Designed miniproteins, single chains, continued (4). Designs and how they scored, part 9

Each design is a single chain, and the fold is of that chain. pLDDT is the mean over its residues in the fold that is shown.

## One batch from the design tools (miniprotein)

Design m12280
Fold by ESMFold2-Fast:
Structure m12280 (fold): chain A 83 residues (1-83)
Amino acid sequence: MVDSIEFVDATTFIIKGKNLSEIIDDLRIYVNGVPVAIKEKKLVSDEEVEVTLTLPLEDGDVVEVYLVTDDSVELLGEATYKA
């Protein structure tokens, strides 16, 4: 379960939630409805995952965090990047 998305910089954001260690490998990132490449996912704690993207975000970009499994696709959280 995702509670919030917090931006560190144009390529890095933090997903805060619960039981993130169980879902980290199944997380997918979309920007403005388009799937994007993830450079790195770091499990900081069971409540915090740091995501680094390959390409930088621009002001007003909408980041969506999806849980994608063999059986389901679920939107877990959404946030707008502000430069």
Scores: mean pLDDT 84

Design m12281
Fold by ESMFold2-Fast:
Structure m12281 (fold): chain A 63 residues (1-63)
Amino acid sequence: EGKKLVEEIIEAEKAGDVERLNELLEKVASSKNKEEIKEQIEKARREGLISVDIADKALEALK
């Protein structure tokens, strides 16, 4: 679940789909697998697959 959610965030940012990004960030906030999602977001940020801004927003949504 966490890996799939972060892959969808990467695709939404590549597409410039702001509405989809907001939906996915809400899913991040409500997820039970927060530790896995955090790990996947930090990995995607290190690999340059998502922007620092989107990574920070997702990590803030986790807590």
Scores: mean pLDDT 80

Design m12282
Fold by ESMFold2-Fast:
Structure m12282 (fold): chain A 75 residues (1-75)
Amino acid sequence: LKEEIKEELKKLLKEKNIELSEDTIEAIADGLAEAIKEGKLEEEAELLIKTFEDQNLPKVAEVVRELEKKLKEKL
């Protein structure tokens, strides 16, 4: 699950020409994977979206939002 999230995240970032460190990508994938196990995907995604918007990274926030939608479709 974590590796699937990580690969999907990398694909979305590449499509939008957004560069994130491997550590940041890993942290996002870990957080979302754990949240899915606990049934808190929406809460974790909202927290990440707000965090990136607050950091003035709206394109990254959009990627997280799109990733959330794809993960909901798989569940």
Scores: mean pLDDT 80

Design m12283
Fold by ESMFold2-Fast:
Structure m12283 (fold): chain A 66 residues (1-66)
Amino acid sequence: SLVKLDFEKEESDDEAAAQAGELMKKGASKYAAAALYAANAGVPITEPIETLIERIEEALKKKEEE
């Protein structure tokens, strides 16, 4: 369950997803990026890859924007 007090977890999720996106930019597979994100954010690797990719793309966009 997500709680509002898990502010650090939300930032860690964004960071983990952005790191996975950077891995994809370096030529890693979508599966490798999804696995990295899941491991760092504590999301099960059994989650649909489409959901993980959407999260990674959103975090990348957020990181690239200042």
Scores: mean pLDDT 68

Design m12284
Fold by ESMFold2-Fast:
Structure m12284 (fold): chain A 76 residues (1-76)
Amino acid sequence: MTEEEKKRNELAKRYLEQAKSLIDEADAAEPTNPELAERLYRQALFYADKAIEYSVDPELIEEAQKLKERIEARLA
């Protein structure tokens, strides 16, 4: 892995952490404020997509894709 690939993968990990944090916040908000929960899920989806775009690690891409599927299921 090159230095540039390492930096991109580190950024992807940060985006994935952001997405996970937003999902936790959305799940907590869902029972009392479903409109806020929907907005947070949509924001989490944006960061999950960024994690996929920047990642060079197949396992990290798979984790981000699974997270994206979970978010889409909650928005359905």
Scores: mean pLDDT 84

Design m12285
Fold by ESMFold2-Fast:
Structure m12285 (fold): chain A 87 residues (1-87)
Amino acid sequence: SPEVQQAIREVIFLMAEVTVYLMQAYILKKTNSPKEEILKVLKKAIETLKEAKKLLEENPEIPQELREQVDAELKLVEEELKKVEEK
């Protein structure tokens, strides 16, 4: 349906935004930036992924492959956040 196609586009847009935050976190790590700045960007990535997950819950017709991509990315970002916090 047009509504499902729009939801898919919104999830893809949010995933692109997550990619930008992860690139920012990478640059901050490479430039030896304060831990607080890295954590701030990673937390924004997690908030964006949670927004994507909410869209997936509201739209059960969205393909399983996209759900698996969002879940995998959320797990990776949460693991990275924990690793940065433990330093």
Scores: mean pLDDT 89

Design m12286
Fold by ESMFold2-Fast:
Structure m12286 (fold): chain A 81 residues (1-81)
Amino acid sequence: SLLDKLKERIEKASKEEMKRLVENYLAFQLAIALENGDLEKARKISELGYETLRKMDGLSKEEAVKLAKEFLEEVQKILDE
């Protein structure tokens, strides 16, 4: 799946590459939610994404991997609502 591929990329990424992957995924999913007129999903995804990026700066690589994967899974849950 796309999520499995993204999780594999995150595990192999540096922290800077991981932040870029999270930022790009966030931007992509926000664009889709806004195009669909789903302001509530856009708000939830935005809040989750910015909190994820903020927290990553203070974390070890191992914890950042875990957080980034949790971000991908939580975004999928929001989209499936």
Scores: mean pLDDT 85

Design m12287
Fold by ESMFold2-Fast:
Structure m12287 (fold): chain A 71 residues (1-71)
Amino acid sequence: SLREQAREQARKIAEGLAENPELIEKGVQALEDAGYPEAAEAMREAGELAKEGKIEKAAEILEKMLLKEIE
């Protein structure tokens, strides 16, 4: 399902941001340049949580962001 795919992708992104915090600004900038300012803000919030080791909360924000694109 799209929800299951979004959850899996969100988890991978959150883990990646925790391992490489420098990817947060890169991801935010890429989303802003692509015309997705709300997604960029979600990426920033999730990135800060991932830096704090709150991977589950970061993944939750990213899952919601990904699902919003298909609504």
Scores: mean pLDDT 80

Design m12288
Fold by ESMFold2-Fast:
Structure m12288 (fold): chain A 88 residues (1-88)
Amino acid sequence: SIEEQIEELEARVDALEADFRANRDTMSLDELRAKMEEVQRISDEAARLAQKLIQENAPQELIRRAIFVEAKATLLLMGLYVEIKVKS
């Protein structure tokens, strides 16, 4: 279902954020780059889902949740980018 797709995206971004916060100091550059690619995929998927939901006139709550996943992924991507730059 659409609700399950949103819940999966929310769980994925939250897990990546938690892992980054817990292990940031010990992550290699390759690990950080791999996480950036994964977060970018989540961001792209959430953005596509949000657009689809808007086009289908889905409930505003579902649209907002998809947009929030994209926003959270974007913020995490910026944090990962900064960490890569300081370690480079």
Scores: mean pLDDT 89

Design m12289
Fold by ESMFold2-Fast:
Structure m12289 (fold): chain A 69 residues (1-69)
Amino acid sequence: MVEEAKKLIDNNLESGRHYSTGSPGTAAGNLGLLATQNQTLGLSVPEVREYAEKASRENLELRDKVLEG
């Protein structure tokens, strides 16, 4: 379960980086959704909580940058 949760978080980070190269509106929406999914994973699997919170923060920071540009 912990290894699967980490893989999902890593996939969400990679997807967030990919979406950040698209249209600003679509990218912002997708990055917000990925941040929420990472937070949910951290709550469901306490062993990855800190890892999930850091990943969620990266997605939200990318969202802010996309909205500024």
Scores: mean pLDDT 78

Design m12290
Fold by ESMFold2-Fast:
Structure m12290 (fold): chain A 69 residues (1-69)
Amino acid sequence: DAALQSMFDQYDTDGDGYVSAAEFRAMLASLGLSDAQIDAYVARYAGSDGRFSRVRAMQAVRDALAARA
C-alpha cells in the first residue's frame, strides 16, 4: 500500500489526487501489462473527465496484479 501510494504520488505531479490517462498508462506499463490490457483498464477506471483518482488508480493496480498470475 505505501509503495503504491508512493508510485501514485510520483505520477500525481500537481498533487490534486488525480493522474492523467498518460500517467495511468505509464503506471500499468511498469507492472508489465500489455497495451491491450492497459487500454481495457483505462476504459474501465477512467472518470467522466478522463482522469483517475487515487482510489480508482490503486484499485486498478491491485486488480492488475491479482490477474497477473
Scores: mean pLDDT 75

Design m12291
Fold by ESMFold2-Fast:
Structure m12291 (fold): chain A 94 residues (1-94)
Amino acid sequence: MHIPTEAELRAMESIEELKERVLEALKEAKATLSPEQFDLLLAYLISLFVDTARERGVPDEEILEYVRELLKEIGVPEELIEKIIEDIRRNLER
């Protein structure tokens, strides 16, 4: 499995391209890694996605929608998605 680096993700030209690259990595990880290893990689990649999108001036609510789509596409339960979104929202509020 090829885990995308921060530099690789920052080189992506669009947020849509970034989302697809993260989704690809998460789908590959879900098939290969233990649940515990997958959870760590999920947290890492979602954090990189949020940071990169925010650096590019994407509005916080749009970032949260992209994260919700990513988590739904990889099959995260809806109740856990809402907890993750709420955690990210708290971290974005400064």
Scores: mean pLDDT 77

Design m12292
Fold by ESMFold2-Fast:
Structure m12292 (fold): chain A 79 residues (1-79)
Amino acid sequence: MYEEKAEFLLELAKRIAKNADPDELLEEAKKRGAPKSVIEDIEYLKKNQTVSAQTGTALRLIGEAIDYELKARKLKKLE
């Protein structure tokens, strides 16, 4: 559900901030069925291991996580 997706994306962003291995992140994302956009962002990190690329990717994942969390909360109020 949306809350579980939000938590997972925040976990990935936190691991990127800790300079985790992109190969490990990619394997975990694929295993958990992350969206293609997330998989592509992590594949980008494998080729572009700069602070700027890591920061940009982590921020994109945080933004998507916030979107999922807000959707989860709004759906509960509309039902």
Scores: mean pLDDT 79

Design m12293
Fold by ESMFold2-Fast:
Structure m12293 (fold): chain A 96 residues (1-96)
Amino acid sequence: SELGELIKNGASPEEIAEYLKTHMSSEESIAELDELVKNGAPLSELFLPLARELEAQGRDVEAELERLGVPRSLILETLIELGVEKLEEAVRKTTA
């Protein structure tokens, strides 16, 4: 896949982000991705906006990222970060 080739060939965060945008529909998520790139976020964090969109659609995030050619280690890191965000949000909503 094009994304797999980009990652394998050491493409810039900007190039990876532009590819990810082609699979995103939320203007907010796209803006978040641009801010992550601008702030030099680690590569695993660049997949978070797309991962949240996929999960909101009821899709298997792991399977979708694997289909796009994302390396397994990076998929696992993204899933861990997504899980931590959900746990923190749940705690925030429960505490006064």
Scores: mean pLDDT 80

Design m12294
Fold by ESMFold2-Fast:
Structure m12294 (fold): chain A 55 residues (1-55)
Amino acid sequence: MVIDAPDIPEGADIYLYGKKVGTYKPGIKVEGQAGEVVDFYIDGKLVGTGILREE
């Protein structure tokens, strides 16, 4: 899945279901289902959210 999340800084931690699944960079692919919401954290602070979409 791709992440649809504008304005997220590179290096933010990606969380899905409360678990870290990766580190954000443009074009990153994440395992999951279309429509699932991911949260982005930098140093424990929420900086944004995104939605998983099929590529």
Scores: mean pLDDT 78

Design m12295
Fold by ESMFold2-Fast:
Structure m12295 (fold): chain A 112 residues (1-112)
Amino acid sequence: AEEVARELAERLLAAMGMERLHEEIYREGGKTVLRFAAVRFWYEDGEPMAEVVAYEIEVDEEGRFLGTRVSGTGARPLTDELIAEAVAIATEHVGPEAGARVEAALRAFAAA
C-alpha cells in the first residue's frame, strides 16, 4: 500500500513538473495516507513566478486507490501574499514542517 501511494505521488509530481519539498506517510484505520507539498518556479518576462500544491493520496490495505485531494495557489507571481497563502496551504494540509520548507524555498527563489 505505501509503495503504491509513493509511486502515484512520483507520477503526479512528474506530470505537474513540480519538486517535492516535504512528504508524510501514515496509516489511518484501514488505509495508507500520503501527503506532500510541492513547488515549481520560473521567470515570466523577468518576473518570478511560482506554484505550490498540497496533495493527499489515499490507498486501501490491498493497495487499491481510494482518492486524492489537492489544494494549491495556482500559477502566480511570487509576492509576499503568494508566500503567505502557500505557507498556509502547506501547513494546513501537510503540516508545519511542510509550511516551513515552502516558505524557505519561495523566499530563496525570490532572493535569487
Scores: mean pLDDT 86

Design m12296
Fold by ESMFold2-Fast:
Order: sequence, then structure tokens, then C-alpha cells
Structure m12296 (fold): chain A 76 residues (1-76)
Amino acid sequence: RLRELLEAMARAAGEQARKLGMSEETVKRIEDAILAAPSPVEALRRGAQVAMDAGLSNDDVAEIVRAMVEAIRELE
């Protein structure tokens, strides 16, 4: 169940990061951080942190977080 949630969150975050024009390397870093998380809440934090470290604006980070939250809601 956790694995399924993390995979959906990683896919949603990765797709949103690509739409925001991020490099494939940055997209993979965001996805890897999410997949390595011990919980969905920690996945949200780690994904957002990698996006911020990559130089995304607060608005762009919020869009990535929104995509991850929607993925969680669809699987609950």
C-alpha cells in the first residue's frame, strides 16, 4: 500500500515538474526522494525540498505538492 502511494505520488510530481520545464535529472531526483520516503507525509516534504533546492519558485513547488496530494486522494 505504501509502495503504491509513493509510486503514484512520484509519477504525479514528476509529470508536474516536467510541465514546469525542469530537466530530466531534476525530475528523477524528485521522484527518487519521494520513493525513498517512509510515509506519504515524508514523501511530500522530501519532494518539495528537492524542488526548492532545484530552484523552483514557491508557486511551482505548490503545484508539485498539489499533484502529489491529488494522487493520494485518488488512492484513498
Scores: mean pLDDT 83

Design m12297
Fold by ESMFold2-Fast:
Structure m12297 (fold): chain A 64 residues (1-64)
Amino acid sequence: MRMEVLEPTEEELRHAQEVDGMPREQLLALHEVLRELAERPLDSLEDRVAAGQELAEALARLQG
């Protein structure tokens, strides 16, 4: 899996707001989590799985 984090487009942000009703501030917070994960050395499969779990937990917190 390519761990290239692109900045979300305005269309993608708008779509996420429409689908999930998520405020722009929460979407930007998710983007910061993705940026942090992209800066981590994810050299092993285990590191990538752990990063994926952290992202899933961040998403769950923002939905709650």
Scores: mean pLDDT 64

Design m12298
Fold by ESMFold2-Fast:
Structure m12298 (fold): chain A 57 residues (1-57)
Amino acid sequence: MSLEEIEKKLKELEPELVRKVIEGEIKNTEDAIEYAAEKLGVSKEEVKEVFERIKKK
């Protein structure tokens, strides 16, 4: 999966990630990255790269 595709998938996953944070299943940024990586079937490194890209635009 390309980084652009991961970014789009992460945006679609955002409501679920927010819900998991509220429920206490995601406690920090590392947990969020791991959860997203597992849900999307990609590496944690790829998810981290997309987060850095989004932060910098």
Scores: mean pLDDT 76

Design m12299
Fold by ESMFold2-Fast:
Structure m12299 (fold): chain A 73 residues (1-73)
Amino acid sequence: SVEEALEHLEKAAEAAKDDPILKDGIEQAKELVEKGKIDAAIEVLERLAAEAEKRGITEAAEHLRKAIAALKA
């Protein structure tokens, strides 16, 4: 569901609010979802989830993974 994905992206952006690179990436992915570019959004989100995990922002990584799952359903 696009609606569920957007809700998780909002929560991921809040969790990453102190990391401007992650926050900017999440906002870019949100724009791709809103434009219906789902495959491109998934590709960006998979990279962002890995980066969030690497940086220890586990809450953001978790919400990014849930957004990906919602887009793939």
Scores: mean pLDDT 86

Design m12300
Fold by ESMFold2-Fast:
Order: structure tokens, then C-alpha cells, then sequence
Structure m12300 (fold): chain A 82 residues (1-82)
């Protein structure tokens, strides 16, 4: 199901985040991913588009969190570019 696919993407992003981010940054990212997941599941878009957009958004949020923690403007630039 779409919900199971989004849950798997969220799990993988959070596993990666836990390796590099503070617990506070991980908690913030988890909240943001949960909110975007809820919005994605309410979307009238097709399943493949929902999954693709959620994966991209989740990866972008991870890059933003990394750039904020490590004060690296290049990571933020990469997040903005996709």
C-alpha cells in the first residue's frame, strides 16, 4: 500500500538521520516527516507520484537538518536543488 511505502521511506530517512543528527534534530525531522506523510496520504495524486514526492521532500528535509547542524551552506544549496 501507499501508506506502507511512505512508512518505509520515513523509517530509512530516520535511520540515516540518527547516525549524523542530534536527538533533538531527529525528533524535529520525525515530526516534519509525519506531517508531510499525513498530507501526502490526503493527496488526490496517483500512488507513484505520492511516493516520489514524499521521498524527495523527506530527503530535502534531511539535507536541511544536516546543513543546520553542521552549519554547511553547501548542503542547504543541495537540498534546494533536489
Amino acid sequence: SVEERLEEIQRRILEEAKKYLSPEAVDKLEKELREIKEQALQSPLDDETIVRQFDRAGRTLLLVALSEQYKDPELLRKAAAG
Scores: mean pLDDT 84

Design m12301
Fold by ESMFold2-Fast:
Structure m12301 (fold): chain A 83 residues (1-83)
Amino acid sequence: DPEKIIEEAIEEVKRILERENDLKKREAEATGIVHEAILKIRDYYGIKDGEKSTTPEMLERKKKALEYINKLEEEVSRLLEEF
């Protein structure tokens, strides 16, 4: 469930922000969490590494994955700016 993947990633970022005071360490750890969540979102939609299919069904799955990835990245950026 991509929504649950995003929620879990956001909660993990919040835990980092509560414990870590160094801005560079916060950014590095948040980047790692985002990267892992992106891989989980892609896996959920069946997008394998090197997937080049241009069928309408695969393009729609890639579009949905990208929308969730963008939402995740925007929320993490917002949290990093707030704290």
Scores: mean pLDDT 79

Design m12302
Fold by ESMFold2-Fast:
Structure m12302 (fold): chain A 97 residues (1-97)
Amino acid sequence: SWFDTVARRLDAVLAAVRAVASPDLYAQIEAEIGKLLDALRALDYEGAMKHLDRLVGLLSEALKEKPPAEVRAEIERNVSLISLMLQFQLEAKKQEE
């Protein structure tokens, strides 16, 4: 499903940051991912976009310490795909209203 694809992409982000984030920053990223998924389950796409924006801010902090290029690329790829998917769902919902 669409939701399962987003959840899988978020799991990939969480796995990638585990190698580079401090325990406190990792906990914040994990919590924000949880809030993003909860918003998607509620069909709150605007709330999901706000949680994605906060997640991107936390990921930028994790990437500040120059992690391996493969870790950065994995995070950036998955975030870009999630953002694109959320934008398509938000646009589709606006057309149905």
Scores: mean pLDDT 83

Design m12303
Fold by ESMFold2-Fast:
Structure m12303 (fold): chain A 58 residues (1-58)
Amino acid sequence: MEVEIVGGNGIVAVGVDKETGEELILYVSAGLVLNKNGELVGRLTGYDRTKKTAEVER
C-alpha cells in the first residue's frame, strides 16, 4: 500500500494510508509500520524522503 508522509522525523515518521486515510507510525530504520494503538500493520518496503511517500506490505 502507498502511504503519504505528513510528519515526524528521520527515525519515526507519521504517515497516512492514501486509500483509507488511516494514520500510521513508521519506524524507518526498523522497517516496521504500526497503527495508533501500537499494533503491527506491516513492513516498510520503500521510503522516499524527497517525495514524502512510503510503501508498506501488510
Scores: mean pLDDT 81

Design m12304
Fold by ESMFold2-Fast:
Structure m12304 (fold): chain A 99 residues (1-99)
Amino acid sequence: LSPLERALLELAKLIKETSQKIREILEDTASKEAVDEIVELAKEAIEAAFFGDKEKAAEYQKKVEELLEKNASKEAAEEVMKVVEEAIKEAERLGQEVR
């Protein structure tokens, strides 16, 4: 595998693992529709961070925070935001390896 192909596989794994963690945190407190929307926005933030678009990553991260405020407890929202922030940092690191 080329370095880019390896980084894309790691990105896909990161997105899958992050999505699962978000669902596990929110499954008992938020609707399936809200969880699906939060996961999609988190995925967009992670992908933007991987490609180095810091402004777009921050915009989607803010949208995740706004949906969590409306749909989740404070404790669940804080836990999801930590998961998303860690994933964004890892995606940026993975993207830098191939840029």
Scores: mean pLDDT 87

Design m12305
Fold by ESMFold2-Fast:
Structure m12305 (fold): chain A 106 residues (1-106)
Amino acid sequence: MAEAEELARRALEIADELRALGDDRTADAVRRGVRLALEAIRLAVEKGDREAAERGLRLLRDLVDAGELAIEGIKSGNVTLYVAGRLRVIGLELDAELLIRELEEA
């Protein structure tokens, strides 16, 4: 889907910015989250599971938001925003992996 491609591109730009700011760990988590969310969307579309495809799109949107929050935290020196964004990125990677497993078992 065009929306998934646009969101993935934005999330990967965020990962590049996080790496440029010295946060390789969060950058790599964003990249893994994008790959997993796109795979979940692909599997959902192949199975005709519209709800799962919408969940995958939501994961991509949330990855963009969480990554932007982490960047804002770094740039503003706000440790609370940075930690919140970083933890959410890690949680979204796990959510995407769970969605793939649910789709593979269906």
Scores: mean pLDDT 89

Design m12306
Fold by ESMFold2-Fast:
Order: structure tokens, then C-alpha cells, then sequence
Structure m12306 (fold): chain A 85 residues (1-85)
């Protein structure tokens, strides 16, 4: 569900901005880009952008980002993955 992905990605961006966490902001932006690429029929571009979002999620986990931010990013990525099926 692209709408669900955008909702969680926006939440990740808002939480990242509130917490001064630029990595969570970047991850959310990468998920939004993936969702918009998928809407345009660019499945390969969407998969690449999701790969970048997963790398950003990994970095956020390593630096000890807020659990709510991590959950929002994970749910956003999962929603785009389901839309790619």
C-alpha cells in the first residue's frame, strides 16, 4: 500500500526532525522517493531507493535512533515491498 508507505515515511521524517536525527529523515525521504518511483511504473528505481532506505535504517539502528523512528521506517519500507509484490 503506497498510501501506508507515505504515512509512515512522513512520520519518520517528522520524528527525525524533532529528534535532530538526519539519518531517519533521509530514510523517510528515500521511502517517499521509492513510492513515487513505483507510482510512475519505475520498479527498478523503486527497488534501488528501497535498498538505500534499508541502508539508512541499518545506520539508524547502529547509532541508537529512537525506537518509534525505527518502527516508522521499517513499516514504511514493508509497505513499499508489499506494493512491489
Amino acid sequence: DIEEALEYAKKAIELGKKNGDSVSVTAGQQVIEAAELLRRGDRLGAEISLGMARISLGVSKLIGADEESLEAIEKAIEAVERALE
Scores: mean pLDDT 86

Design m12307
Fold by ESMFold2-Fast:
Structure m12307 (fold): chain A 85 residues (1-85)
Amino acid sequence: ADELLERLAELGERSVEEVREVLEKLAEDARWLIAHAEEVRAAIAALPAEDASVLAAGLEAQRRALELLLEAGLVSEEEVERLLA
């Protein structure tokens, strides 16, 4: 976990503490999305196909962010599965 945070700090030219704060914020945002998953999916389904395609690419990027949060121990595997379902 700490080694991952150190690598991210080097990439972002930030301290490990700053990276942890960013990841904790992402974990909070992920938990909010999980709590509102049905509402979020309904909103996405109501969008035009071209906008839905852009959001699908964004969700794939978010999946990678969730894998990072899981490696950092800030979210559970069950929480990730709920968001991506």
Scores: mean pLDDT 64

Design m12308
Fold by ESMFold2-Fast:
Structure m12308 (fold): chain A 67 residues (1-67)
Amino acid sequence: SMAELEQKYKEALELLKQGKSKEALELFKEVISDEEFWNSLPESVQIAIQTQIKELEENPNGKPPPK
């Protein structure tokens, strides 16, 4: 359901805060895999999620991007 995907998104953000980058990445991938939920999100949120996935795939160690 949409509510479950919203909850997974919030959980992914909390996992990032805890440094659990691999677990967060898996939840973000689940969120983007649902076309209906993805298309319901504002463009700003879509960009934010795509950016987070890219950063986590490029840096599984959870370090912030270089300046």
Scores: mean pLDDT 75

Design m12309
Fold by ESMFold2-Fast:
Structure m12309 (fold): chain A 93 residues (1-93)
Amino acid sequence: MTPKEKFLEALNKLLEIVEKYADPETVAEIRKLANEIVKAIDNKDYEGILKNFEKLSEILQKVFEKLTPEQRKEFAKYAQEVFKALDEILEEL
């Protein structure tokens, strides 16, 4: 799999968790930021990737703080996979 494919798979798994536990407004904002990151990846826009990912990380941290310990373990697993895939994408730019 390409780093972009790994990023999208990990992100989709993370969004499935968020959709179960976050309010609809928070889910919509996360999806918006995720779409902006994907567009930035396609355009090889390094600054756009970093800026939108920083905003996404802030929102995800707030979601994480509201989760139970069991939910946090699953969330953290997929969040780490998203970060790892993004690092691989940035190294290829």
Scores: mean pLDDT 80

Design m12310
Fold by ESMFold2-Fast:
Structure m12310 (fold): chain A 83 residues (1-83)
Amino acid sequence: MKEAEELIKKAEEYFRQGDYQKAIEYAQKALKILDTLPDTPEVYRLKARAYGILGGAYYKLGDLEKAKEYDQQALEALRLAEA
């Protein structure tokens, strides 16, 4: 969990700085780790954050189709965190 959280924080920082490619890279690295962990509300909340970064970054890069796909995955992960 700590490694995935650190990767998400780096992705959020890169996104804030306008480095959308690095934001995508670090969010994807976080998702790879999260996919190896048990399905818990904490894992789903972290997945939602990572997917949200991917959606925002692809939107900024003009890939509206990928942006919509990741935004949908972020909402689904948030829903699963509440279940």
Scores: mean pLDDT 88

Design m12311
Fold by ESMFold2-Fast:
Structure m12311 (fold): chain A 55 residues (1-55)
Amino acid sequence: SMENKWIQEELKKLIKEGKVTFGGPMNAKQVKQAIRNGEEHIEASPSAVKKVLKE
């Protein structure tokens, strides 16, 4: 979907900007919701980030 592509691009941007902390509590669903809410800092598991980027 267009939303999934936008979420993936925003997540990639946050990773490049050093705004993603790996080892945090967020799962893939929570990462997507944080991006929809305009959160600038993501605290997620590495598996959650990988899952979002593969959709």
Scores: mean pLDDT 82

Design m12312
Fold by ESMFold2-Fast:
Structure m12312 (fold): chain A 77 residues (1-77)
Amino acid sequence: MEEILREIEEEGEKAGQEAAETLRKQNPSVSEEQLQQQGRITELAKKTELLLAAGEEFRPLAQRTAEELIKAVREAQ
């Protein structure tokens, strides 16, 4: 269980970083705030997907991560 959670955290963080880097390369004029928001949204979305894929025992964690994702999206808009 702990190994799976670590892998999900690492994959989420990597996805967020890659999304922010891609946005910066495509739109050099994008603000640091927009980069941070996009990175956080992508990180939370990836973590939610991986938790849902990991099994029923991770559904409560996936729900909490999805709630954080919704909050992050609302704060970005």
Scores: mean pLDDT 82

Design m12313
Fold by ESMFold2-Fast:
Structure m12313 (fold): chain A 76 residues (1-76)
Amino acid sequence: KETEEALAKRTEEQREAVRFATIGILKAEVDFIVELLKKGKISKEDAIKELQGIRKQAEEMGDEDLIKRVEEALKE
């Protein structure tokens, strides 16, 4: 039982670490899309589509900072 509880705790720690890393990656993707849009390397329609996808993931994760960052980018 204790061994199973220890495994469950490690699984939760791994999920938290993955969540943190995923949020970091999504923030970097938002910044990258905004830069591509500013440089004319991506269309506004494609940028909006990508940002909407990231917004959906941000809402599922409940990260307010990421949600706000995506909303700011979508106003471009």
Scores: mean pLDDT 75

Design m12314
Fold by ESMFold2-Fast:
Structure m12314 (fold): chain A 61 residues (1-61)
Amino acid sequence: SAAEERAREYYERGLAAYEAGDYRTAADHFLQAIALDGSREEVRALAEEAGRLAREKYGLD
């Protein structure tokens, strides 16, 4: 479906941001992917981890 295709695009963008160390952008993209297709537990775990790393990077934890 169009939603599943857009979820995959957000997931791919999230992975690219994560690999670049841009954890805030990665978390945002993973959350958008989950909003479009919440069936993938892997993406939810990545969103949680990226969010945690973003907070550590900004020293807000």
Scores: mean pLDDT 80

Design m12315
Fold by ESMFold2-Fast:
Structure m12315 (fold): chain A 100 residues (1-100)
Amino acid sequence: SDKEELAERVKELAKKIKEAKEELEKNKWSDEKKKEVVEQLLLSAERLAEELRKKGFEKAAEMIDKGIEEARELLKQGKYDEAIETLLKTLEEVYEFLKK
């Protein structure tokens, strides 16, 4: 079903964000590199929210949009770890929402 397929895509993106968080913690990346990684994850989340909206999962898309807005505000403040954590938590909450 579309719901199960989209839930799996949310789970896959959450896994990629978790891996990026682990890499950011292990590697002393430049601020430029950290910013690029967070921006790429935000772009992936935006694409997922758009697909959710197109398939009628508006509430799930709104949850991701809110998480993106919060993560972007943290990114503007140079809080890269908090931005990644916010986005990860958002996608995990969306996955649980879609499994109901």
Scores: mean pLDDT 87

